# Designed miniproteins, single chains, continued (3), part 44

Each design is a single chain, and the fold is of that chain. pLDDT is the mean over its residues in the fold that is shown.

## One batch from the design tools (miniprotein)

Design m9502
Fold by ESMFold2-Fast:
Structure m9502 (fold): chain A 90 residues (1-90)
Amino acid sequence: SPEEEALLKELIERVKQALEDIKRIHKDNPLVAAFLIASLIVITAKWASERLSKEQVLKLLDEIEKLAREYFPEFDNLIKRITEKVKKKI
C-alpha cells in the first residue's frame, strides 16, 4: 500500500541518517560503532516486523545491509553475519 511504501522509505532514510551519525560521532571508537551498527539492524528489524509484511521487512534488511556495508566496509563480515541471522528469525 502507499502507506507501507512511505513507511519503508522513511525507515530507510532514518537508518541512513543513523549510520552517518555513527560514522561521524564514533570515528575513534570502532567497538562502539560496531555495537551501534549491530543494534540498529536488530532493533529496526524487530520494530518493522510488527508493522510491515515479511516481504517488506526483508526488502528493508537488504537495503540496510547495503547501506551499512557502504558506510562501514571495515565491518563487512559483521554486517553480513548479523543481517543473515536477523533474516532467519523473520
Scores: mean pLDDT 88

Design m9503
Fold by ESMFold2-Fast:
Structure m9503 (fold): chain A 100 residues (1-100)
Amino acid sequence: SILDVLLELARLAREGVERGLSVEEIAERLLAHVRGSPALSPEEKEELELLIRIAAQEAREHGLSPEEFVRLLAQGFLQWVKAHHPEEYEALAAALEEIL
């Protein structure tokens, strides 16, 4: 499901921060997961990849830490889900607070 994909992205992002990975290294891991997910439509893959790339660019341009990057990305995921899968929004918001 889309919720399972986004929760796995959140876990990968948190793990990357805990391992001391850079924003760029975390972003590449998340992009690889999105590209390889059979649960996502081609349109969803394109939209999530763009969201990850925009968040990484914002983090680089503003000198955000990996932790701040992950918070920015979580906000982007919540807004995307609210727009495209509103029924999953509450579950994602609750789970992101526990994961991140």
Scores: mean pLDDT 87

Design m9504
Fold by ESMFold2-Fast:
Structure m9504 (fold): chain A 75 residues (1-75)
Amino acid sequence: ATPSEVAKQINANLDYFADIARKEGGENVTAYVNQDNQLVLTGESKTPDKVVKAVTEKVKAEFGPEAKVQNMLTQ
């Protein structure tokens, strides 16, 4: 798929991935796609590693093992 197509697919799933992060303990979570087709998570969590791992597994399942999630969650 082209970067534009993958960006559209991730954009269609931004709320879904943000919701996973919130359910795993993320607060004030926002999600967006950067130019490298990486899902970026921002917000707060007491367990940022747990949150990012859960979202990363879903992203890799949808877009392949090379797909990356950037963790910008704070504690």
Scores: mean pLDDT 76

Design m9505
Fold by ESMFold2-Fast:
Structure m9505 (fold): chain A 88 residues (1-88)
Amino acid sequence: MKEELLKQAKEEGERAIEAMRAGDPVAGSRELTRTVLLASQAGASDEDLSRIAKEANEAQTAMDAGDPERGAREAERVLKVAIEALEK
């Protein structure tokens, strides 16, 4: 179960990064939301979920500002924290 959630989080996170880099904030936000939900479902701590939520918000803010490279970098941070939380 946890291994499948980790795989799904990686796939959704990678799609979020690609969508944001391509300048698609709607698809990027959707995939980031799925990544956060998968981390929560896998039992990520409140501290890890708080960090993921902060980075996801920063990714959305960057996309709204027209900075897809920053959006993608923040999405990469969301994925990194989600993976670390899921591997605990």
Scores: mean pLDDT 80

Design m9506
Fold by ESMFold2-Fast:
Structure m9506 (fold): chain A 100 residues (1-100)
Amino acid sequence: KLSLEEGLKKAEELLKELEKKLKEAKTDDEIQSYVDEFMKKMAEIVKNMESDEDAAKVLEFVAEKLRELAEKSKDPKIKEALETLYIVAGLEADRLRKKA
């Protein structure tokens, strides 16, 4: 199980990897592949958190950072993908908060 501090650190590293990969992406398929990989790795972090409350806090942090990345993105396709991701992360956080 992951502590809140460990979960936040792992999430921050995944966000940095996503940002780097999206800057290198040349096709819609590559953007979608990188987004899917990020979602899969985030799901593993969330699953391994010590509590639903801590998992929700990690997802809230991720949603905020994804929103910041979307706002600074100049590529419309990348911006749309990031906007979808932060909405999904926020909804998942809300669901976990209701369970905790």
Scores: mean pLDDT 86

Design m9507
Fold by ESMFold2-Fast:
Structure m9507 (fold): chain A 63 residues (1-63)
Amino acid sequence: MAEELAEELKGKSLGEAVVIALRFADEHGLTPEQRTELARAAALYAQGKITPEELVERVESLL
């Protein structure tokens, strides 16, 4: 679930967040394009550029 991903990404480094997001994408059968977008959203979240709510909205739009 998107909220579970947001919680898992909390306090992670940029590299760790991207790896976690890519694993989530693979587990949910996302396309390469969706996988790239999810990794980008996770990177922005790890940098504090988007809120947890914005991350959840972006993830839900891909599922």
Scores: mean pLDDT 81

Design m9508
Fold by ESMFold2-Fast:
Structure m9508 (fold): chain A 65 residues (1-65)
Amino acid sequence: GNEVIIDLAVKELEELGKELGVPKEVIDKYAKELREKLKNASVEEVNKISKEIFEKLKEIGKKLE
């Protein structure tokens, strides 16, 4: 895998989650899922997987109290 690109994507996800007020435990869960999926992903799947996980995090943020 490309560790630098994965780390940057995870960092961006963590920063987005903090801005949206998502609990750290939930952010960590999605960050782990992103890392695991990107590690095993083809080049085409990288963008798709990243978008799907970021969208899920945004949905959670919108529903938070």
Scores: mean pLDDT 77

Design m9509
Fold by ESMFold2-Fast:
Structure m9509 (fold): chain A 94 residues (1-94)
Amino acid sequence: SPPSVDELRSEFGNLLEELVRAAVARDVARARELAKRLIEIAQKLSATGDEKMLKLLKEAAEFLRELADEFAARDPEMAAVLRETSEQLEKIVA
């Protein structure tokens, strides 16, 4: 069965939390894997046309951009993953 909006929203939230944990652990390979999955779920959420979900994706993009800026000096490779993920989320909601 196709996932519900609530199931997709919960999965998106869990993936975002796991991505933050990977960033703190400085696990770039794990962060790249989680980012790809996060973008896949974001595309499914955007396809629903739900304005509340689009707002959630915009807020997640902003959060990841700010997080990338915090990592920029200490871990440029992690900062790039977070920034690229933010930019992909912004394109999905454009």
Scores: mean pLDDT 90

Design m9510
Fold by ESMFold2-Fast:
Structure m9510 (fold): chain A 89 residues (1-89)
Amino acid sequence: MPSDDQTIQQYQQRIQDNPNDARSYYNLGNVYGQQGNLQQAIDYYQRSIDLSPDSDVAANSYYNLGQIYQLLGNYDTSQQYYQRSDQIR
Protein backbone atom coordinates (compact mmCIF):
# COMPACT_ATOMS: atom_id res chain seq x y z
CA MET A 1 0.00 0.00 0.00
CA PRO A 2 1.88 3.08 -1.20
CA SER A 3 0.90 5.89 1.16
CA ASP A 4 1.06 9.55 0.18
CA ASP A 5 3.17 10.01 3.34
CA GLN A 6 5.83 7.62 1.97
CA THR A 7 5.81 9.43 -1.39
CA ILE A 8 6.14 12.80 0.39
CA GLN A 9 9.08 11.46 2.45
CA GLN A 10 10.83 10.21 -0.71
CA TYR A 11 10.59 13.62 -2.44
CA GLN A 12 11.58 15.45 0.77
CA GLN A 13 14.71 13.24 0.91
CA ARG A 14 15.51 14.11 -2.74
CA ILE A 15 15.16 17.83 -1.92
CA GLN A 16 17.51 17.43 1.07
CA ASP A 17 20.06 15.81 -1.29
CA ASN A 18 19.49 18.41 -4.03
CA PRO A 19 17.62 21.54 -2.81
CA ASN A 20 17.56 22.89 -6.40
CA ASP A 21 15.53 19.92 -7.75
CA ALA A 22 12.55 21.86 -9.13
CA ARG A 23 10.91 18.61 -10.32
CA SER A 24 10.76 17.18 -6.77
CA TYR A 25 9.08 20.37 -5.49
CA TYR A 26 6.57 20.12 -8.38
CA ASN A 27 5.90 16.44 -7.51
CA LEU A 28 5.33 17.34 -3.83
CA GLY A 29 2.86 20.01 -4.98
CA ASN A 30 1.00 17.32 -6.94
CA VAL A 31 0.83 14.94 -3.94
CA TYR A 32 -0.41 17.65 -1.55
CA GLY A 33 -2.90 18.85 -4.20
CA GLN A 34 -4.31 15.32 -4.55
CA GLN A 35 -4.70 15.18 -0.74
CA GLY A 36 -6.64 18.48 -0.84
CA ASN A 37 -3.88 20.23 1.11
CA LEU A 38 -4.03 23.25 -1.17
CA GLN A 39 -1.83 25.51 1.00
CA GLN A 40 1.10 23.04 0.83
CA ALA A 41 0.52 22.46 -2.89
CA ILE A 42 0.71 26.23 -3.55
CA ASP A 43 3.93 26.53 -1.51
CA TYR A 44 5.69 23.66 -3.34
CA TYR A 45 4.56 24.79 -6.83
CA GLN A 46 5.83 28.32 -6.06
CA ARG A 47 9.19 26.92 -4.90
CA SER A 48 9.44 24.83 -8.11
CA ILE A 49 8.81 27.99 -10.20
CA ASP A 50 11.38 30.00 -8.19
CA LEU A 51 14.06 27.37 -8.91
CA SER A 52 13.30 26.97 -12.64
CA PRO A 53 11.08 29.88 -13.85
CA ASP A 54 11.38 29.28 -17.65
CA SER A 55 11.01 25.46 -17.72
CA ASP A 56 8.30 22.92 -18.53
CA VAL A 57 8.16 22.28 -14.76
CA ALA A 58 7.38 25.99 -14.17
CA ALA A 59 4.74 25.97 -16.96
CA ASN A 60 3.06 22.92 -15.36
CA SER A 61 3.32 24.48 -11.87
CA TYR A 62 1.67 27.73 -13.08
CA TYR A 63 -1.12 25.71 -14.72
CA ASN A 64 -1.75 23.72 -11.52
CA LEU A 65 -1.71 26.94 -9.44
CA GLY A 66 -4.36 28.29 -11.86
CA GLN A 67 -6.53 25.24 -11.15
CA ILE A 68 -6.09 25.59 -7.36
CA TYR A 69 -7.00 29.30 -7.34
CA GLN A 70 -10.04 28.53 -9.53
CA LEU A 71 -11.13 25.96 -6.89
CA LEU A 72 -10.64 28.63 -4.20
CA GLY A 73 -12.86 31.05 -6.18
CA ASN A 74 -9.99 33.45 -6.94
CA TYR A 75 -10.61 33.67 -10.68
CA ASP A 76 -8.41 36.72 -11.30
CA THR A 77 -5.32 35.02 -9.81
CA SER A 78 -6.26 31.78 -11.62
CA GLN A 79 -6.30 33.56 -15.02
CA GLN A 80 -2.94 35.22 -14.29
CA TYR A 81 -1.33 31.81 -13.58
CA TYR A 82 -2.83 30.24 -16.74
CA GLN A 83 -1.46 33.17 -18.77
CA ARG A 84 2.02 32.72 -17.26
CA SER A 85 1.91 28.98 -18.07
CA ASP A 86 1.12 29.78 -21.74
CA GLN A 87 3.96 32.36 -21.95
CA ILE A 88 6.59 29.76 -20.95
CA ARG A 89 5.46 27.42 -23.76
Scores: mean pLDDT 85

Design m9511
Fold by ESMFold2-Fast:
Structure m9511 (fold): chain A 111 residues (1-111)
Amino acid sequence: VIPLLERIKALLEELIEEMERLDVASAVAKAREKLAEIDALLAEVRAAAPDDPRILEIALLYAEASYRLSELERAVDAGSADAEAKKEEFIEAVRRLVEAVDEAIAALRAE
């Protein structure tokens, strides 16, 4: 599963860089695309390691990031003044997900 987790980490880091550079509307479109790719890779990881608590934690943090993206998308669609704040909340959720993936890779390499 390590190569799949490394690919997920790379996609998440690319997503953070893109989110920091793009306007809120372009950021939403790119985030939806990247999270769909990450979800497919996470499904493969979960199939390979269904009972690993580190993989479960990653799945829960992914769900949190997906929720924050939905909040950002809603703010953008409404023309809300909070759109930039929601973008920062989403980026923070993605950073927490990167940290969990990195910790899982380190723990699996130590085995």
Scores: mean pLDDT 86

Design m9512
Fold by ESMFold2-Fast:
Structure m9512 (fold): chain A 95 residues (1-95)
Amino acid sequence: MVKEWYEKALKAYKEGNYEKALFYANKVIQFGSPAEYPELFVKAVELAIEAATELGDHGAEFHTMLILNSVDSPGGAHLSEETKKALREILEKYK
């Protein structure tokens, strides 16, 4: 369940377990439809970049940044304007 993965990611992040936080956040991003779960998708992307940054995981940071930078590309065309705005705000914060 997408919400349960997000809850596990958030709990792990608060406990300082950034590897577990990144793992569950990536499950929300990969399997959670942004059309069905727009708020959870945005929160999971933000949590993933935060966890990857804490770990110094350049590969995970790069992958999350590709998602953020694809918002205004054809790959982001299925996203609502509200979701795109939230993702752009995350991108600005981590640039």
Scores: mean pLDDT 77

Design m9513
Fold by ESMFold2-Fast:
Structure m9513 (fold): chain A 86 residues (1-86)
Amino acid sequence: MRRTIHNVIDRIRRRNDIDRRIIRRDDDFNTTVTNGNNRVHGGRGRRNYDPNYIDFYNDRTNNFDDDVRRMNDDVNRTRNRGNRMM
């Protein structure tokens, strides 16, 4: 039902600016967000050494990667369904 292709593209774009998004609107890990220090200043592949932030980011990254994988499978199923349409 959902147009997963368009949604996947949006998800990829969010990944590009994910660090900024995490800081601004993620209330689930308020402690990390409220900290306001170190989160994005770590740099590429060398982010800050905040245990709370590392745990938060790893959890989000794992969930996001898994979500993208499910969407990719859904896209393949959608195309397959279209192919076997009468």
Scores: mean pLDDT 48

Design m9514
Fold by ESMFold2-Fast:
Structure m9514 (fold): chain A 101 residues (1-101)
Amino acid sequence: EARELGEEAVRLGEEAVRLAMEALKVLDTNGIDDPDAAKKAKELAKEALRLAGEASRLADKGLKIAGKDDPEARKLALEGGVLAGVAEIAAGVALRLASKS
C-alpha cells in the first residue's frame, strides 16, 4: 500500500537524520582532528546515507502508487523524501569533514 511505503520512508528518513546529526555532533564534541572521532563520524555518515537512499527509494515508489487519489499517502512520501534529502546533506558534510582529518 502507498501509505505503508510513505510511513516506512518517514521512519527511515528520521533515523537517517538522527545518524547524520550524531556524526556531526561527534566531530563537534571531539574535534575534527581526532582520528577516532573521524572514524566514528564516517561510519555514522555512511549508515545515514544508506538509510536516506532507502527512504528516498520508498518515497518515490509510494508517491507513484498514491497518485492524486491518496493525499495522505502522498504527504507521507513527500515528507520521507524531504527527510532523506536533509540526511544526505548533513551526512555528506560530516563525511567530507571527517575525510580531511
Scores: mean pLDDT 84

Design m9515
Fold by ESMFold2-Fast:
Structure m9515 (fold): chain A 71 residues (1-71)
Amino acid sequence: MSPDQQEQLRDGVRTLGRHYGLSEEDTQQIVDAVLNGDFERLTAILNRSVSPEKAQQAVDAIRSLYAWALS
């Protein structure tokens, strides 16, 4: 993944974090999890921070963003 793709992924995750009302700390942990491909960690953070319905929506959005960044 290029530096530009990593920056765009971080920006996308921060935008989603604001949309779902996540703290800056949780958003940073999600960025780190996504950059490492650790979707189990991502899902755990989201389930702690938002409702199950919003967590599933956020996981799906972040998975799509990650797949795009790897293309």
Scores: mean pLDDT 79

Design m9516
Fold by ESMFold2-Fast:
Structure m9516 (fold): chain A 98 residues (1-98)
Amino acid sequence: MEKLREEAKEKTREILLLVSEGSVYVIRAAVLKVVGGDKEEALEAARKGLELAEEAKKKAEEALEEFKEDKEATELLQQAIEDAESVEEAAKKLIEEL
C-alpha cells in the first residue's frame, strides 16, 4: 500500500507537469498569433503543446487503471485528463487558424 501510494504520487506529478508544459506552449503560440509574431514559431509551439497534451492524457488514462484504488491520485488524474483535453482543443484550434 505505501509503495503503491509513492508510485501513484510520482506518476501523478509527472503527468501534471506534462499538462503544465503543454499549456505554456499553447499560451506562447496564442501570444505569437495575437502580436503578429513568426507564424512558423507559433505553429511549432502549438504542435509541441498538442504533443505534450496527448502524451499527458495517455499516461493519465494508464495511471487511472493502475492506481484506481487511490482516491486522491484518481481525482487528480481525472482533472489532468480534462486539462489535457482543453490544451489539445486549444492547440488544434491554433494550428487550424495559423
Scores: mean pLDDT 84

Design m9517
Fold by ESMFold2-Fast:
Structure m9517 (fold): chain A 79 residues (1-79)
Amino acid sequence: LREEAAKATDLNEQVYLVFVEMTRRSLREKGISDEEVEKVAEELRKLGKELIAQGKNLFDLVRELSLKAQKLVDEALKK
């Protein structure tokens, strides 16, 4: 029970950190500057922390991060 609760919280944190890293790689592969990549990554980290603090379940966390990442990637690619 105690170990399962800790692993659930850790999994949510790992999921948003993986999303940040995957978004960084995608933007770099498309030739976006390191400065813009880091700005996008920081916005995703902030959102992930807020969603976890609000007690969002894993599905809502992944869905909201996916939508935000897609929007930020699209905005970066338009530059």
Scores: mean pLDDT 74

Design m9518
Fold by ESMFold2-Fast:
Structure m9518 (fold): chain A 62 residues (1-62)
Amino acid sequence: QLTQDQVVTFFMQRAQLNQGLAESLAALLDYSVDRLRALTAEDLQKKLGLNPGTAQKILNAL
């Protein structure tokens, strides 16, 4: 299992996210990458305030 810091680093490296966005995404997922499978681009837009293109890029990169 990844630590909280490792989950944040994973999102920064895999999806090319800045640290703040990676931390927000990790917190949204309760620091579990497996929870990402249940999220849609619409969920990312609503919960993180992302535009549709950014939300889709994150899902495609992960």
Scores: mean pLDDT 77

Design m9519
Fold by ESMFold2-Fast:
Structure m9519 (fold): chain A 89 residues (1-89)
Amino acid sequence: MAARQAAEAREAIDKAEETGQEGLKELIGVAGRLGQENPEAAAIMNEQTVKYSTAVGAAEGLAYAMESWGDRETAAKAREQAEKLREEL
């Protein structure tokens, strides 16, 4: 079950890096669904959304979920996306 969610998260993160705004909408959607099944990721998303934006919250929440599944490489990509989004604020 986690493998499918991890694959969807990886695709969303990669697409956000490649396409920008279009991929970012998919990233937010994937993070929202993932947060319903991962309350710790949801807590991180809420904290980062309040401090910065929904997009930053989504990226940080997915990074946490990916690390919890052992995919530190994709988690690092998601965190880089979050940092880039913070710099644009």
Scores: mean pLDDT 77

Design m9520
Fold by ESMFold2-Fast:
Structure m9520 (fold): chain A 97 residues (1-97)
Amino acid sequence: SEPQPVSREEGIEKLREIIKEGIAAIEKKNGKPVDLEKLKRGIRLGVEFAEKKVSADEIEEYVKEKGLSDDEKLGIGLGRAGALLGLGLEELLEMLE
């Protein structure tokens, strides 16, 4: 059997779990709550990078050059994943609330 494409609903549920696990991992690593403003900034950047078709390598160089935090890096990953699922920026930001 060929792998079936992930449904948008299944993709959204997986994204919710990635958000939950990613936040918990950062909070455990840093010993403090996630910075929601940095996370939201990362999400906006991730959506922009997906819209502009920026490569993963170019994003990694940008992160390194700008000295972005783990919170912003998580946001970029979430924004890129959300854009691939057809989620708008507002829908992604609402998932954090």
Scores: mean pLDDT 80

Design m9521
Fold by ESMFold2-Fast:
Structure m9521 (fold): chain A 74 residues (1-74)
Amino acid sequence: SMEDLLARLREVKSRASPEGQALLDKVIEALRRMAAETDPARRLAIAAEVQRLLDSHPEVSAEIARLEEELDER
């Protein structure tokens, strides 16, 4: 669910660097906007915004991916 995804991202954020925390704050805010959006075109635009945020910060995205993998070891 979206709530489960947001809870997971908040857990990842708690373990992230300051740069990772800043990027995750932007991603979490965008995902909250997407969850409230009913227009499919605007939803796609928000998804593209999230992808651009991740693509523009490859080292931070790699850190986030590693932290997600660590959480999956449970």
Scores: mean pLDDT 82

Design m9522
Fold by ESMFold2-Fast:
Structure m9522 (fold): chain A 68 residues (1-68)
Amino acid sequence: PSVEELLARVKAEIDEWFAAGERDLGTLHLRIRELTARLRAEHPDLPREDLIAIARAAADYASEQVAA
C-alpha cells in the first residue's frame, strides 16, 4: 500500500475514536503510537521515513480535530 492509502486508513481510525467521544490529545497520541507500531509490523518493507511521515500527519490531524 502507498503512504497515502496508509494515512487514509489511520485518519479513518482517528475519525472512529472521535465518533466514540475521544478528545484527550494524550490518549490520541498513545493510540497513534500503537497504530504506527501495528503498521510497522504489518508492512516491514515500508521505509522508516514513510512511517514517520504517517505518524506526524496523523498527530497533526488529531490535533486539528481537537482544536476545531
Scores: mean pLDDT 81

Design m9523
Fold by ESMFold2-Fast:
Structure m9523 (fold): chain A 93 residues (1-93)
Amino acid sequence: MTVLLALVHSPDADVARARALLAEAAALLEKLTGDRVELVPLSASLPEIEALARAAYAAGHKVLLGVDEEQASEEVKREAEEMLARLRAEVLA
């Protein structure tokens, strides 16, 4: 099984910190599950992440979306939650 891993963050967030968290999460997921982890580039926009998530689900893969709670703006968090609600309703229902 392949797991698509994406991290949502504000454009002005500490990208080095976000990159380190993504790398650690990917390594831990692969070690714990035996699944292969594919990372979404940190430069990807929310619409790009949504498109990649839909494609991954259509291919029978898992999707994990993290939000940088410390540095993501309330607007970015809201948009990420709305995107997850859409994906859950359409793909997992």
Scores: mean pLDDT 72

Design m9524
Fold by ESMFold2-Fast:
Structure m9524 (fold): chain A 94 residues (1-94)
Amino acid sequence: MLSVEEKIAELQKKIEELMKKMESASPEEMLKLFGEFVEEVKKKYPELSEELDKLERETRERMAKAKSLEEAKQIAEDSLLRMYLLVSRALEEK
């Protein structure tokens, strides 16, 4: 099993990869990528399922109201950062 520091480093790497993919993605593809990441995180941290479901719902609602691709990208980046904070908190409390 990986150390807490190694798990945090893997999470950071995954978020960086997702952000790079989202730079050339449509808002619909950004939501798909984010949703897939949420499902993977829920498998590893089932205790966060309710908070992750809320974050995904809020992200979809914000994305539906986005008026530009730049706004959609900012919403996606904010959502990834919020997920990072949720997982990091859970790992640090371990």
Scores: mean pLDDT 80

Design m9525
Fold by ESMFold2-Fast:
Structure m9525 (fold): chain A 76 residues (1-76)
Amino acid sequence: MEEFYKKVVEKMLSVTDEQAEEGLKNTSEEQLENIKKALEYMKKNVKDPEIQKILDSMTDEEWIKKMAGYILSKKK
């Protein structure tokens, strides 16, 4: 469980600002809402205080952008 969340956070952190902005532009409002719910679920279920500190280091809006960019990169 903890290893899974660590890998997810590391993948999101690897998303460049350019990829995050492209994700935001190319993701519908309904899909962004689903990403927001996924982020809220992850924050609720993460028990590792170090991963929680990383998640708290950026705003929810910044995490949503990175998640959108990551998802967009998979659609190639």
Scores: mean pLDDT 77

Design m9526
Fold by ESMFold2-Fast:
Structure m9526 (fold): chain A 68 residues (1-68)
Amino acid sequence: EEKKREELKKLIRERLKKIDNIDLEVTDEAIESLIESKEELKKQLEEAKKKGVDEIIEFIEKILEIIE
């Protein structure tokens, strides 16, 4: 299972890098948090809302729905 999680993380990262329509500046730390901790994602979402970064907010919410 852990191996599959790392494969998923890498796949998400590569997919984002190849899709110009999506913000490719998403950090590795953000992607790792997506896979490893839902609680961490909620904190990141709250921080992104404070900064008003709609792209990051939408991205995190979408991933939370997938992981949920």
Scores: mean pLDDT 63

Design m9527
Fold by ESMFold2-Fast:
Structure m9527 (fold): chain A 73 residues (1-73)
Amino acid sequence: VEELVRRAEELARKGDEAEAAGDTESAIRQYRDARRLYTEAAYLYVQQGKFEEARRLVEEARRLDARVRELEA
């Protein structure tokens, strides 16, 4: 699960870099990929009984969903 979280963090960071560079398309793609991995990791944490960790990752996924919605406007 930790590997999925690390990959999600890396993708979110690349999304931030793309957004700063004005590459909206790349930013959206990377944020969507990061959101998917955060959701996947949260599901696995729920299966392990780690609800606090899962909740944190769900919040990260929601943050990325909001950012994508903002960029798509």
Scores: mean pLDDT 82

Design m9528
Fold by ESMFold2-Fast:
Parts: C-alpha cells; sequence; structure tokens
Structure m9528 (fold): chain A 103 residues (1-103)
C-alpha cells in the first residue's frame, strides 16, 4: 500500500534532519566519521527514491539515484567535498518531492 500524507511528511522531515547532519562537520569529526555520515545520507536518499517510485514519481526517483550513485563514486575516490555536495542534493530533492506528495 502507498503511504499516507502524514507518513510521507514524517519521511520528508527525517530526510531534512539527515541533510543537516551531512552539511555540518563538527570540529571533532574524523574523515571516517564524515564518510559514514555521507554514506548514511546516500542510503537514505536511495530509500526515499524507492518510495517515490512506488508513488509514481519515477523522474524524481531516477534523479535521486543518479545523484546518489555519483556521490558514492566520489566517496570511493576520497573526494569528500563532492560526495557531500551530491549527497546533500539527493537528500534535498527527496525531501522536497515527498513533501509535494503529502499535499
Amino acid sequence: ALLSPQELMQRAVALRIQKIGVEFDYEHMSDEEIKRSIQSGIDSALAAADLLERHGRTDAAEEIRRLAEEARRYLEEGDLEKAKELAIRGLELAARELERLAE
């Protein structure tokens, strides 16, 4: 079954919170902690893309998957800045599209 508007909004809020976590590096965070934060963001964006596809938002799901795949590639290459930027874009797009479904 498809999610209710309330459940879609809850998922969007969770993605926005996760985006904030990826955007802000703490003074005490190691590169490995930053990598884990980015990977968690990628995983959440991909889960949201699957949800959006089930709700008929195929174009949004495809774009999120593209951003997530590109972020993963930069993460594997050690380019944390580009991986972070792409993960943030994926999370923002996912949250925005889930918010639109909830309306």
Scores: mean pLDDT 86

Design m9529
Fold by ESMFold2-Fast:
Structure m9529 (fold): chain A 67 residues (1-67)
Amino acid sequence: MVAEAAEKGRKAAAKLGLSEAQQQAVGTAAANNAQAGFTLSDEDFERIARVVKEGAPIGREAARALG
C-alpha cells in the first residue's frame, strides 16, 4: 500500500541517519513510486534514501522516472 511504502521509505532514511526532512522526502518518493504501480523491495527503499542523502532534489527524481 502507498502508506506502507511511505513508512518503509522513512525507516530506510532514518537507518541511514538522514534528517527528518530527508526522511519525509524519501517517504514521499517511495509513496509516489508505489502509487505509480512499482513494487518496492528493501533495496529500492535504500536506493531512494541514498539519492536523497546525496542532495538530489525530489524534482530530479521525478524527471529521471519520466526519462
Scores: mean pLDDT 70

Design m9530
Fold by ESMFold2-Fast:
Structure m9530 (fold): chain A 100 residues (1-100)
Amino acid sequence: EPSEEEKIEAFLEFLAKLAEYQFRENKAPLKKSLIDLSDEEARELAREIGLSEEEIELFIAGLRIAREANENQDEKVIELFEKVAEKMQKKYEELGEKLK
């Protein structure tokens, strides 16, 4: 079973891919918050961007964590999102240096 950190990582990677997709395809910003999308609307959006079914389900799991954190104002889950984002940034910086 994927860890909560992996689910959050998938959600944050989706946000980056969505922003790139919207910019590249000259798409308007979403008219409602990503967390306000239904699971079905979120899956269809992820398919449009080109995610695999495995990546979509991991992203949906992360989206559910984000919805619960927003509903419950859970500071610990928000801190976990920040920690995962920091780890991802460091990982991509290290990978970028190796590709030079």
Scores: mean pLDDT 75

Design m9531
Fold by ESMFold2-Fast:
Structure m9531 (fold): chain A 78 residues (1-78)
Amino acid sequence: ADLAAHEVTRALVAAGSVTPEQARQIVEDAAKKAGAEVVELRVTPMTEDGQPVLRVVARLKDKETGEEAIAGAVVPAA
């Protein structure tokens, strides 16, 4: 679970500017690669210091252990 959360956060940060649809796809792909299921995913458009950003929060469940973890990032909005 923690490994999957780390991979999701890393993938989001590495992507740079993303649309909400791209952010969802990045989370799904990173979670799947790490052996986790996306239980809940929230992508919220917001403004940080006058700049458009997306707040991304995912709840992940490890398919092997059933353990859950939360991953999140604030990334620039495309």
Scores: mean pLDDT 81

Design m9532
Fold by ESMFold2-Fast:
Structure m9532 (fold): chain A 77 residues (1-77)
Amino acid sequence: SAAQERVDALVRTADQLVEEAKKAEENGDYDTAIHFYRGAAFAYRQAAALASGPRRQTLEDKAAEMEKKAKDLENKK
């Protein structure tokens, strides 16, 4: 379905943002890492809103994890 295709696209975008965030974090670029973790959290939440069943919960959990990573990095600044 079109909704399922949008969920998959948002998840791919979120996953790419997580990889960019991890790279920035490993390099000590905390501002860049925070930006990408927040972007990933937003994309996972949008995907969760369009998803159902166990996938929705998994995406909500991923969004919360990314938001926590961003907040933890802000506390290091």
Scores: mean pLDDT 89

Design m9533
Fold by ESMFold2-Fast:
Structure m9533 (fold): chain A 60 residues (1-60)
Amino acid sequence: DLLKQLIDIFGRQLLPLLAEDDKSDEPLNLALERFGDDPRLKEILANSSSPKGQALAKQL
């Protein structure tokens, strides 16, 4: 799966872009599964331009 390879290679750098995907939650959910324990995750998502990312930051 190309998406899993991109998440593994580019890591948390993709989180803002994945949060901006308005067609699917799957890429964002896969990234959260890999990096959900990162203490900077909330800050990264809150700084995204995506309403989805900002809503997830409020849940963290």
Scores: mean pLDDT 64

Design m9534
Fold by ESMFold2-Fast:
Structure m9534 (fold): chain A 100 residues (1-100)
Amino acid sequence: SPVDRLRALLAAQGRELTPEQIERFQKLIDYLKKNLTPEEAKELVLEVARKLGLDDSQIRVLEKQLKNATIDEIISTLVALAVRYGVDEVIDKLEELLKK
């Protein structure tokens, strides 16, 4: 699962995932898989990256990498962003973007 992948990647860096982070991240992943197309999920992940402070050149590279990506590949990118920029930061930005 994406949560198990995130946990394993954090553990490799001597970092731990809290129970609250597991619950929040799992709910977000379930939402993405049930409600979004791959294209919609890609645009959401690009917006998360922008809110995390990635510059225009970094966003262009990410957009090219996500061309024709599956929902599982897009979610794997979200996991990589959480490892690189912070789990709470990614969760908070994703929750903010999903507010109605």
Scores: mean pLDDT 87

Design m9535
Fold by ESMFold2-Fast:
Structure m9535 (fold): chain A 100 residues (1-100)
Amino acid sequence: GAALERARRLVRDAEELVREARRAGNTHAQRLALEAVRLAARAWLRHSETLEEIQRAIGEILRAIGELYDLEHSGEVGPRDPELEARARALVAEARALLA
């Protein structure tokens, strides 16, 4: 359904932003983008209709949680980018709206 497709797209968009933030060394944007992945994957799980979709959504949630844990414990302080961080915050807001 449309909600499932939106959740999957948002997981993909957020994962692309995680990669962009990682290349930029922006740990704040990376954390926000990983939170967007986690929330979008939770929406994907909510709308999943097959065992395969459920397994994939759970896998994305667990991977995002693991990467967030590693980032929090790395002690890294990377360069800031307000535009990149604003894009990450927008994805978090969109993911939260899918869960509402």
Scores: mean pLDDT 88

